Designed miniproteins, single chains, continued (2). Designs and how they scored, part 95

Each design is a single chain, and the fold is of that chain. pLDDT is the mean over its residues in the fold that is shown.

## One batch from the design tools (miniprotein)

Design m7496
Fold by ESMFold2-Fast:
Structure m7496 (fold): chain A 62 residues (1-62)
Amino acid sequence: MKKIEEAKKRIEENPNDANSYLELGKAYLERGDGRKAYEAFKKALEIDPNNEEAKKLLYGTK
C-alpha cells in the first residue's frame, strides 16, 4: 500500500491519532509536497501539542 493511502486509512479508523497525521506529513515530504506535509504536521500538533517530532518538522519547513 502507498504510504499516503495507508496513513489516510489509519486516520479514517483513528481520526485523533497524531502519529497517523505525522506519517501522512512525512509521506507528503517524500513526494515533495511541502504544503500538504505542513497541514498534516499542523493537524498532528493540534491533536498532540507535545509531539516534539511534529514541532521540529512543522517549524523546520516553511
Scores: mean pLDDT 77

Design m7497
Fold by ESMFold2-Fast:
Structure m7497 (fold): chain A 92 residues (1-92)
Amino acid sequence: MREEAERAREEGRRAEAAGDLEAAAEHYARAAELYWQAGDYEAAAEAALRLAELFPGTPLAAAALYAAAQAYKKLGDYEKAEELLEEARKAA
């Protein structure tokens, strides 16, 4: 699981560097999901936040911010989770 998550993150970075934002979104979303399944909530939040940064003000960014907020709740950072949920509400 973690190796698959890391591969998806690297694929996201390459797609982003190539200017393929659609492919980057797909890979970062998959990385966040795989990191969450592996219990690596910090890496899951990081991947989700990167996806949100690439598509500001979109429903995709709102969904990514929500996913990051759930990961921060797992990390015990409720303040950061609430901040991200507020951003998600504004982005939708």
Scores: mean pLDDT 84

Design m7498
Fold by ESMFold2-Fast:
Structure m7498 (fold): chain A 80 residues (1-80)
Amino acid sequence: ADTLSNNIGDQLMSLAKKTTNEEVSISLSNLGLSIKDTKTTNGVIEALKKALEFFKKNSTVPEEVINELSSLLKVSKKAL
């Protein structure tokens, strides 16, 4: 198993459990599962970029969620 994809996926699922916005929580859980199925670091980075762009367009998404996604993206880029 890819250690990076499992780590990032678990962090996203943990963030989903802390999120009170149900739609955002479901989106984060689905992203976490998708990332765990990703076999390449580039695939993880692309999934995180798309999610971050999507969440930035929604004003109801807490800034803490945006900041955590940005942090996970930086960690993933360092693994290249």
Scores: mean pLDDT 79

Design m7499
Fold by ESMFold2-Fast:
Structure m7499 (fold): chain A 70 residues (1-70)
Amino acid sequence: SAAEIARLEAEIAELDREIARLKARLAELKKQDQSDPAVQQEILDLEIEIGVLELRRAVLELVLRKLKAK
């Protein structure tokens, strides 16, 4: 439905904004001393979080394409 399409497009837009914020944080973290175990752990945690959100976005894009094809 048009309402479902609008909801999915809004969710994808929100995910794009969140992913962009996390990627900006990751870029700043990579400028720090990467020999620090705390910095290494935060980089790993952010990379995992970004990966999970990118997978979520990919699933929503597939659902959106299916809805638009009907």
Scores: mean pLDDT 87

Design m7500
Fold by ESMFold2-Fast:
Structure m7500 (fold): chain A 70 residues (1-70)
Amino acid sequence: TEKEELRQKILELIGEILRIIGEILDLEEELKKETDEEKKKKIEEEIEELKKKREELKKEMEELSEELDK
C-alpha cells in the first residue's frame, strides 16, 4: 500500500541521516586534531555541506511523515 511505501522511504531516509551524522562526527574529530588553518577551512566546509544535506533529508522525512499521518 502507499502507506507501507511511505514508511519504507522514511526508514531509508532515517538510515541516510544517521550515516551523515556519523560522517559529521568523524570530520569534527578530524577538525579537532588538524593544525593547518587551510585544511581546517576545508573540513569546516565539508561539515557545513553535510549539515545542509542532513537538514534537506530531515525536511523530506517530515513531509513524508505528514503524508503517512493522513
Scores: mean pLDDT 84

Design m7501
Fold by ESMFold2-Fast:
Structure m7501 (fold): chain A 72 residues (1-72)
Amino acid sequence: MEELKEALRLLGDYAQALGEDGNEETAIKKVREKHGLDISDEELKELIDRYRKLVAEHARQGQAETAAALAA
């Protein structure tokens, strides 16, 4: 729950930084600094990919759970 909110914030900040500069390396650096992350650029790229998968999976699970609750 808290992790999903953190993932959404991180992904949103990354998307905004990419939109502003169009440069992935600069976006990674801005996100790392903004969130106070003491990790490498490669580790942050892996975290972004992991968070994208988490958000996609959670959105699908949430819809399935909502449908189940409405059917019950």
Scores: mean pLDDT 73

Design m7502
Fold by ESMFold2-Fast:
Structure m7502 (fold): chain A 60 residues (1-60)
Amino acid sequence: SLEEIARRIAELAEEGREALAAGDNQRVADILRERADLLETLGEHETAETLRQRAAEIAK
């Protein structure tokens, strides 16, 4: 459901904050990509692309 997708995005945002605090750039990038995939499912294509670009930059 849309509610389940929104909840998962919120959970991923929280996990991303923890990964960033831990300095785990690979995990931050992975979380950004997962969030982007979920946002794409919701039709938020522009936001999803922005997150994917940010993930690619962080994973360098």
Scores: mean pLDDT 86

Design m7503
Fold by ESMFold2-Fast:
Structure m7503 (fold): chain A 76 residues (1-76)
Amino acid sequence: MTPEDIGKAAKVASKFADAEGVAEAIGNLLLDSGIPKELAEEFKEKLKKAFEEAGKDTEKIYEETKKLSEEVLKKS
């Protein structure tokens, strides 16, 4: 799983879910992919904030999710 894949998943999820739902869906995806729970929980909190700042801008959601996932994957 790449940062681009995670960003795309968040962009798709943003069409059907609020910030909380997107953060939960992507956080669970990271957990299922073997990312430690502590890193996945931190990612969920950061993504929720980024989603709230982006509003309904799906391109910003994609870019922020990609950046956050790059950080998480480097620590894993």
Scores: mean pLDDT 78

Design m7504
Fold by ESMFold2-Fast:
Structure m7504 (fold): chain A 71 residues (1-71)
Amino acid sequence: GSEADRYAEEAFKAAVAGDFERAREALAKVKELDPENAQAKVDTIVAFIESLDLPEAVKQRRVDFVRSLLE
């Protein structure tokens, strides 16, 4: 739903900013509101991060963190 999409966007913004606690909280809401699509939402966030003009090391660290939130 739109609420889950909003939380996925918040998680993306937080992960890019390095606000790991906020990103974890937002992803927890995605898991709660839309558990069937949580993996797809994470994959979408990863794709967004990979599309940004950021240093490779920064992108890798953010991607690794976001993926860890589903473990």
Scores: mean pLDDT 78

Design m7505
Fold by ESMFold2-Fast:
Structure m7505 (fold): chain A 55 residues (1-55)
Amino acid sequence: SRYARLLEGIRRAAEISEVAKRAAAHDLGISVEELEELLKLPDEEAIERLKELVP
């Protein structure tokens, strides 16, 4: 699904650099702290949260 691909991209960005992580949070319209909480979720739950943020 497009959301699974988006989640994988965000996880990779967060792993690469703090700047990329901040950019991902900004693009989603959430805080870095909210993004960090999202990334702690199992993939299935993280995808459901992404559907709420990016319809």
Scores: mean pLDDT 83

Design m7506
Fold by ESMFold2-Fast:
Structure m7506 (fold): chain A 60 residues (1-60)
Amino acid sequence: KAEELKKAAEELARTKSVEEVKEELEKMGATNVKGYELPGGYVVVSFEVDGEKITVVVRK
């Protein structure tokens, strides 16, 4: 479910690298997964699931 994947992305992005987050989300059924780090330790991850576009921003 989109909400479950959003929560997982937030938790993963706090502790794992962008590449690891992307791999885990793809295993959970997300598509078009993109991620990048911003200055100041912020991580942005965007993906699609069930036709919804989701973006999460977390502080690492």
Scores: mean pLDDT 79

Design m7507
Fold by ESMFold2-Fast:
Parts: C-alpha cells; structure tokens; sequence
Structure m7507 (fold): chain A 62 residues (1-62)
C-alpha cells in the first residue's frame, strides 16, 4: 500500500509538472512540496487518499 501510494504520487506529480511547464529547478522544488502535501493527506486517511490518487492518475493518463 505505501509503495503503491508513492508510485501514484510520483506519476501525478510528474503529470502536473509537465502541464505547468516548470524549469528543472522548480520541478524538484514543486515535486518535494507536492509529495509532502500528499503524504500528509495519506496520513489522515490512507484508504480514501489511495482511491483519490488512483482516480486522478487514471483521468490524467486517459
């Protein structure tokens, strides 16, 4: 579950970075910050967060 959450977070963060067209320095900063926020959400409600991330990734990919 934790590894699955981390993979989903990485995929979603990468998609958001691509859409926003951030430079290399801003990408690393934004990636770290977004991951922190998602980790906090995961701690509050891991099951609901996992479902939300899966849906978001599916919508972004398709």
Amino acid sequence: MREEIEKLMEEIIEKHIEVNGLDEKAKESARKEAKKVLEEEYKKNPEETLERLKKMLEQLEK
Scores: mean pLDDT 70

Design m7508
Fold by ESMFold2-Fast:
Structure m7508 (fold): chain A 85 residues (1-85)
Amino acid sequence: AEELAKEAAKLLRESAERLEKEGDFATAEVLRAMADAVEQANKEGNYEEAARLVYKSAEILRQAGRFEDAEKLEELAEKIEEEIE
């Protein structure tokens, strides 16, 4: 679960950078905050919270029309949940 949470945070930061380059500074800021929150949950070993935050981030990306990044985050969140059982 630790490595999956790290991958999710990395993808969130990469998605934020792409959105910022396209002029969506507001969504980029939200995704960076989500990446920070995922990294914090990972440090605390709270993988249920990490998965929840990653799912919420995917929802935000879907609303922004970023379906490919949203799908990747949903897959990472599902894998985090599978590893904590």
Scores: mean pLDDT 85

Design m7509
Fold by ESMFold2-Fast:
Structure m7509 (fold): chain A 55 residues (1-55)
Amino acid sequence: RTPAQQEADRLQREAVRALTEGNPEEAIKYARRALALDPDHTGARRLLEVAEEKL
C-alpha cells in the first residue's frame, strides 16, 4: 500500500466513527478526504453515500 492509500484507509475509519456518533457532516468530510487520496476507495465512496442519505 502507498502512504496515500494508508491515509485513505485511516480517514475511512474516522468517517465510520463520525457516522456512529451521529455526525454525518463530519463523516462526509472524512470520506471526501479519503477519496481525494484514493479515488478508487470503495469503502470511502460507500460511506459518503450513506452519510449523504442522513442529511
Scores: mean pLDDT 80

Design m7510
Fold by ESMFold2-Fast:
Structure m7510 (fold): chain A 66 residues (1-66)
Amino acid sequence: MPPSRASVETIARAAAESAYAMGLDPEDAGRIAREAGKARGLSDEEVEEAARLAEELLRKMKEAAA
């Protein structure tokens, strides 16, 4: 089995959900995703992709709530 590490998408989603619950901006979701990705041993490229996806997910969540 591949390692049980969270995928880039899983980290991005968790960061977006956390930022949304705290009333934070998409940029904050990106920062949370970078910290989580680094903590889980993602590569620099994977960390940046997780941050980008977290920012996009939070924007969509806020648009859906508007």
Scores: mean pLDDT 77

Design m7511
Fold by ESMFold2-Fast:
Structure m7511 (fold): chain A 49 residues (1-49)
Amino acid sequence: MGEAKRRRFWEELERRAREGMEKIGASPQDKELFDEAVRRRRAAEEARK
């Protein structure tokens, strides 16, 4: 299965998104929402296994 490749892809996207938010000065609330979305996305991927 391509799960490891897919996981690395999402980790890279998440890191780039966080860097983007830091650069534009996103609020702590926006960062919290992003972290929650990441957790939900990972939970959905786990459920598909």
Scores: mean pLDDT 75

Design m7512
Fold by ESMFold2-Fast:
Structure m7512 (fold): chain A 55 residues (1-55)
Amino acid sequence: MEEEKRREQIKKLLDEAAKYLTEASKAGRNGDFDKAKELVKKAQELIEKAKELSK
């Protein structure tokens, strides 16, 4: 298993998830709750994938 590649992939997934969470927060502040829900769901998928890679 390529440990360094795995760590970089995890970092990229978490960075992408953080970006979606930031956009979700902005959408929620604008009252666009449907968009906020969609973005949170995408962020959760990325976080779960990162967790699976860290096992």
Scores: mean pLDDT 81

Design m7513
Fold by ESMFold2-Fast:
Structure m7513 (fold): chain A 62 residues (1-62)
Amino acid sequence: MEKIERARRLAAEGTRAWKAGDYETAAEKFEEAARILEEVLGKDHGEAQGLRTLARMARSKA
């Protein structure tokens, strides 16, 4: 699978974990997805920044 596709699948997994109340898993998935998108699209890319924000929010709830 392409890196961007993998990152988006991880983001979807993070969203499912968040909806289930599994904030630790959500944070881990969002962090990995953001890392991949930062490498491919750049750290200033909106999608990567959004995932970093979601990861921080998940960590605060974990």
Scores: mean pLDDT 82

Design m7514
Fold by ESMFold2-Fast:
Structure m7514 (fold): chain A 71 residues (1-71)
Amino acid sequence: ARELLEEALELAREALRKAKTIEEINRAIGIILRVIGLEFDIEKGLISDEEATERARELLEEAKELLKKLS
């Protein structure tokens, strides 16, 4: 989960750098905030390792899709 979240954060930050509109900026920030929230849930033991890995994968896929649209 951690490595997937680090990759998702890196891609979301790259998307934020490439964003040209308020909507694109908001989408990139939204992914960043969701990564931070999931990291918090993992640290506090509020989520299982299996569910955390699934959520991290979903965030990574969303970040990849957003970055692809901005390229």
Scores: mean pLDDT 84

Design m7515
Fold by ESMFold2-Fast:
Structure m7515 (fold): chain A 80 residues (1-80)
Amino acid sequence: MFPKGTVLTVEKVVDDTTIIVRDLKGNLYRVDLSEFEEAYVIRNGKARRLSRAELLQPGTLVPGDEIVIAGESVEVELLE
């Protein structure tokens, strides 16, 4: 579980609801996008505040995006 303020990098977009993220230590996690209430998405130094509905739109996230959790804790599955 990741608390509010956790910084993650999008490693891979698996499908419309599932991404693989990397934390600041380099650990990989599978995350369901529906677990996010709200997040800041940073791309090319530009931050955007996105709701769950916006995060779930296909093509919204790309590998290399940084995500900062803005809502409550997000459930995650540790991969490595």
Scores: mean pLDDT 82

Design m7516
Fold by ESMFold2-Fast:
Structure m7516 (fold): chain A 97 residues (1-97)
Amino acid sequence: MEEKARKAAKALGLAIAASRVYEKLGDTEMADEARKVASEAAQILAKLEPYKAGELMREASKEGNKLADEYVKSPDALEKARQLIDEAKKIVEELKK
């Protein structure tokens, strides 16, 4: 259970990072897709850790925002955002099993 909660928090942070990179680069469709992944990860996290979810979500959001600020400055920002959302989706789908 604790391991799954950490994976959900990781997926949330990665999805938040991807959504912010895509939004800053003008890819609103991919930003919306990343937000859906973030929402799914947050729901899984809340279900796994109902009393700690708020703190874990705040930490994931903070780390995701830092990662987005770093990656948006990169010449391969779109490729990095793609990798972030793909990893987040993989984690979310494994946790749904």
Scores: mean pLDDT 86

Design m7517
Fold by ESMFold2-Fast:
Structure m7517 (fold): chain A 82 residues (1-82)
Amino acid sequence: LPSAAEALAAARAALDAARAALKAGDYEAAIEAGKAAVEAAREALRTAQTREEVAEAIGLAIGGIGLATEAALAAGRKPPPA
């Protein structure tokens, strides 16, 4: 199973991809990347060994939900479940 550090790195990469897609107006890609960031952040929470890892994972999950919701609304779709 991936470590918390690997899962956090994956979540950061997905969140960056979501921001880039949203800036480019690619709302479908932004929604997909935002969801991927949330999934990676959940894996980080399952494997977290420190309070700092838990806090970062929660922040990344919130960021992913926020970007996916913004992209969904911009695309005229219903936001994904929180």
Scores: mean pLDDT 81

Design m7518
Fold by ESMFold2-Fast:
Structure m7518 (fold): chain A 73 residues (1-73)
Amino acid sequence: MEKEKEADRYLEAGKRYLELGDYEKAVDAYRQAIRLYEEVGSPKLAEALENLAKALEKLGKLEEAKEARERAA
């Protein structure tokens, strides 16, 4: 599905931003991946949510990170 492939591209972009320390860009990319994975019902949604939580923790957004992890569980 085109939407799932687009989500995969956002997930990979988010991981690269996270590795580079561009946490705000990582969060943005992960949120786009989550939206698309949610629309298509992909099992990769949980992975995207865990990665979002990690990026949010790096930004000190602990409540948002907790919410993302709760959604991943």
Scores: mean pLDDT 86

Design m7519
Fold by ESMFold2-Fast:
Structure m7519 (fold): chain A 61 residues (1-61)
Amino acid sequence: MAAGPRNLSEEEIEELAEEIAKNSNSDGELAQKAAEVAREKKISKATLILIASKALELKAK
């Protein structure tokens, strides 16, 4: 696997997903926060989708 600058580890993805889930009051707000994080850290769309999916799973508990 070729890791470039600003690539997130699986652990970092889980930590961000948990933080976003805890700080979001709706699915829409969760999606907005995930998009902001992706823009801020300049991560790929695939990584953004993965973070958002994990955060939604955490919110469903």
Scores: mean pLDDT 73

Design m7520
Fold by ESMFold2-Fast:
Structure m7520 (fold): chain A 68 residues (1-68)
Amino acid sequence: APLPAASDEEIAEFKALLREILGMDDTQIAEYIEGLRDLNLPLFDREELERLKAAAEAGRAAAREAAA
């Protein structure tokens, strides 16, 4: 079977998390995705996506608390 394709929603969410957690711009995100494709790797695993979501939320809360 061909490699499972991530949905547009999942890809958009992953890109948003990369921007939020790592401060990546559109060029860096495109390079990252191209690197994964070059290595024949999936864009992400569900486990990684959930971890990034949790990290982003925790990071925002901690940063906001530290700034206050």
Scores: mean pLDDT 65

Design m7521
Fold by ESMFold2-Fast:
Structure m7521 (fold): chain A 67 residues (1-67)
Amino acid sequence: SREELLAQIRAAIAELEAQGKLLEADNIQRGVEMAEKGGPISLEQVLTMAQNILTEASPAEVAAALG
């Protein structure tokens, strides 16, 4: 649900802030605002972006996953 996605994104933002990644946390928060206003990005995409920053997935691993 939308509430579950927002809760997961907020948890990811808190984790980024705890790691000192304040700019990245702010960028994810702006992504939420854009998605909520009906922008070109979804909440699912915002969550994926936050998770990718937290896991430091290599470009090669991302490319392999996307086919």
Scores: mean pLDDT 76

Design m7522
Fold by ESMFold2-Fast:
Structure m7522 (fold): chain A 95 residues (1-95)
Amino acid sequence: EEAERVRQAALEAGYDEATARSFGLGVEIGRILRLIGDALDALFNKDYETALKYYKEAIELTVKYFGKRTLSDEEIEKLAEENVKAGVEFLEKRK
């Protein structure tokens, strides 16, 4: 687990527990943001299937680290589809 490895490395480097945990969460936030960026790039290229895949991965990670409960595959897919739809509508508005 990369987040846990980063947390442990920060503790070994002499950072306090709260700061070490923040560094670990930062890794996962960075990964989520990268997946959203990849999804937007796919939408820009009209590759809606790839965009849906990256949005699903971003939602899964967000729920895993920040969610109050586990979401079903159907709930994740529905949220990802809504994100693709919103992104398409935003891009169709352009020029």
Scores: mean pLDDT 76

Design m7523
Fold by ESMFold2-Fast:
Structure m7523 (fold): chain A 79 residues (1-79)
Amino acid sequence: LEEEGKKLKEKLEEHIRKARDAIAAGDVSAAMEHVQKAVEYVRKLEEIAKEDPSFKEEVERLREEVNRVMLQVAAAADA
């Protein structure tokens, strides 16, 4: 569980970074793909957080970060 959560967090952070890089490059399609992957990983982390309440605050912060990137991608798509 601990090793699995760490791996999911690394993948989530990677896709958040790639989504932001894609927005900066003007590649909205790539940004959308990476944000979709980030949403998938944060959902998996939320399931782990149900078993370990000490992990809850970290997962809540990651969910907020994913939501911010989703808004950035939406804004870029509307531009």
Scores: mean pLDDT 81

Design m7524
Fold by ESMFold2-Fast:
Structure m7524 (fold): chain A 59 residues (1-59)
Amino acid sequence: SLFSLSREERELLYKVGEFIAKNGGISNLTDELLKEAAKKLGISVSTVRKYVKFLLSLM
């Protein structure tokens, strides 16, 4: 559940989702896009992938 995430995790989830939305959305989930998200947000690519999978599970 979204409500089980900490405030910091929810902020990261929002930032990952916003970055993906601004860069072609879920139809454009390339490894390059995930690496760019990781670089921009200062987190690991594996963390970005974790949040992307979480976002997709909400759909």
Scores: mean pLDDT 80

Design m7525
Fold by ESMFold2-Fast:
Structure m7525 (fold): chain A 59 residues (1-59)
Amino acid sequence: ADDEVFDAIAEFYRNPTEEAKKKLAEALGISVEEVDKLYETIQRMAEGGRAGARALAAA
């Protein structure tokens, strides 16, 4: 039942295109705008925890 959502998330991670984002929004039952906000929040949380180490690894 949740495999559709999980598959859409995985696809968006591999190929973050507008089409993939749209499909993810449909699977979750939310708007594309909310998918963007959720994704940015997750990225910010991940980066916050490793700011120093990430800066060194980014190059």
Scores: mean pLDDT 66

Design m7526
Fold by ESMFold2-Fast:
Structure m7526 (fold): chain A 79 residues (1-79)
Amino acid sequence: MEKAKEIAERLLKATDPEEVQRLANEGIKLAKEDPELLAEAFARASQREDFDVQVIATLGLIAVVLNLPPEERRRLAER
């Protein structure tokens, strides 16, 4: 099961807002497979200078985190 890794890697390389939105939708669906990897990829994408990419990535990060149990969310916040 490597789809989460593929989405995370593509999110880090994608520069087109439409591509980032498509990858965000796919990543949210895979959130439970590797939430830490996906959260990190969305967090990095949210730091890009393109406003549309920032919004899409930030919403994706929130969606991934909200799918985690409270204990796992706390662990991610402490890192």
Scores: mean pLDDT 73

Design m7527
Fold by ESMFold2-Fast:
Structure m7527 (fold): chain A 58 residues (1-58)
Amino acid sequence: MEEDKERLERIKQLIKEGKYDEAVRLINELVQEGRTEVAAEAGDLIVKDFKEEALKKK
């Protein structure tokens, strides 16, 4: 799961930078490779971060 963790970290980075399209693209790649559990976690991270950023955004 080290590679999966690294991909999750990359997705987090993209989310922090507001590059949701790129983050979604990586999630799609995980799904294509059958890593649906990791993809689901990454999707949850996007939703959580998006909501937090919506609250923080003024």
Scores: mean pLDDT 74

Design m7528
Fold by ESMFold2-Fast:
Structure m7528 (fold): chain A 58 residues (1-58)
Amino acid sequence: SEIEKLMQEAEELRQEYLAGLAAIDASTASEEEKQQRRQALLDWLRERSRELQERGEA
């Protein structure tokens, strides 16, 4: 079903987000750069989540 596909994509999105956070934390970048990257990653997650929500409404 469409719902099952959206749920799978949502879980994949969650795993990508967590992997991205781990990569940022493991990097040798400054805390300022890490904070900027974490914010960008969160903004990306929010936009992708919005897109999935809209597809679920179609």
Scores: mean pLDDT 84

Design m7529
Fold by ESMFold2-Fast:
Structure m7529 (fold): chain A 73 residues (1-73)
Amino acid sequence: MREELEEEAKLLEEAIKKNPDDARFWLGLGEVYRRLGEEEKARAYYEKALALAERQLGPDHPLALAARRKLAE
């Protein structure tokens, strides 16, 4: 439901504020905005998640692969 997605986005934004380097939160925020139909915002968050996952975990990590897959859609 839209209201649940908006609340999830707020919780993820607060988590990112406290842990800005955790790629999982950026990937999650991208998924929420994709479900809300905001493709440009979702894409920006996936790009951020990819950059963080590649830097911290490496380009072959599942989180980096997931973010690249979302950007290729």
Scores: mean pLDDT 81

Design m7530
Fold by ESMFold2-Fast:
Structure m7530 (fold): chain A 92 residues (1-92)
Amino acid sequence: GSEIEKLAEELKKKLESLGFKVEVKIEGNTVTITIESEDTLALIGLVLRLIGLQIDGYNIEVKVDGNTLTVTIKAKNEDELKEMLEAVLASV
């Protein structure tokens, strides 16, 4: 696997260790993370941390639909994607 696949797997495992159900999809320089939880407060806490990254200028889309949070990380190149994944991993 690539470095991006390793970071995505680390992020998935970290989120799963916090009680979330997680699916990750990598398409070029875009990573989509689907996060499910019945713990609404835990999801809200995660959304607030991700909004902090948007304020810092990272191209991260956050969408909530019921008990599902979808995070889309859009990078210009692999180096930027790596930095963005590391930032998300550090903020969780």
Scores: mean pLDDT 86

Design m7531
Fold by ESMFold2-Fast:
Structure m7531 (fold): chain A 62 residues (1-62)
Amino acid sequence: VEELREKARELQRKFAEYTVKADEYRKLSPLNPEFGKLADEYDKLAGEYGKQAEELVKEIRA
C-alpha cells in the first residue's frame, strides 16, 4: 500500500531531522545546559518517529 509507504518515508525523514538536531545540540551542551535538554527532547522525538517508521515497514511486509 503506497499510503503506508509514504507515511513511513515521512516518519523516517522526521527521525533523521530530529536525530541531526539532537546531535548538534548535544555537541553544544558543554557550553550551555539548555542545549543538553534540547538534545534530549529531540532524541526522544527521533526515537518515537523511528519506532513508528519501523512498525509501519514491518506491517507493509506482513
Scores: mean pLDDT 80

Design m7532
Fold by ESMFold2-Fast:
Structure m7532 (fold): chain A 57 residues (1-57)
Amino acid sequence: SKRERIIEATIELTSKKPASDISLREIAEKAGVSVGTLYHHFKNKEELLEAAREYVL
């Protein structure tokens, strides 16, 4: 799903650099979705980071 693709892109990016250095645009681009699609699934960066954390639990 697009939601899973966004989460996986977030996990990959946060493994390489701090979350503070990662933009939502960069995550959307890596996931192969629009920024609008990313916002459809996650309200903000904090919600996305929490979802990524839960996904690898």
Scores: mean pLDDT 82

Design m7533
Fold by ESMFold2-Fast:
Structure m7533 (fold): chain A 95 residues (1-95)
Amino acid sequence: SEEEERRRLLIDAETKVALAEMQAYVLKHHDKSVPKETLEKIEKLVDEMRAKVDELRRLYEEGAPLEQIREKVSELDKIYEEFKKLVKEINKRLA
């Protein structure tokens, strides 16, 4: 149903952001080889993703149409792809 799809999209988005926040925390506190400028970019992307999931939760609570929910998920996914690329580049330097 549309209700189940809206709820699933919110849960998936919340999970992605929580995992990104955890990964950023590990990079900030446990990897001293990551440059400060790179950590600041990571933290900015995580903050942007959290803002998008907060907007998504609000849309869900207000009963917004599925298309608006999907649009917000798309915005979050673009930031998440940028986050993943940056993390991948960090991991290449550690190899």
Scores: mean pLDDT 86

Design m7534
Fold by ESMFold2-Fast:
Structure m7534 (fold): chain A 59 residues (1-59)
Amino acid sequence: GLGTELAMHDTGLSREQVRELARAVAEGDEERLRELAEKAGISVETARNVGRAVLELDA
């Protein structure tokens, strides 16, 4: 969806990485969100904001 495409463009992350962030946020999985952020080289705050934006736009 549009949220996923915008997040990929803004962060340089792959479609799969963006979808994993959105899933972690949707599930409230703080541990998974932190792991994904570290692997992607972004802050946990950025990862959470990306996941929330995808959920808002692609809902």
Scores: mean pLDDT 82

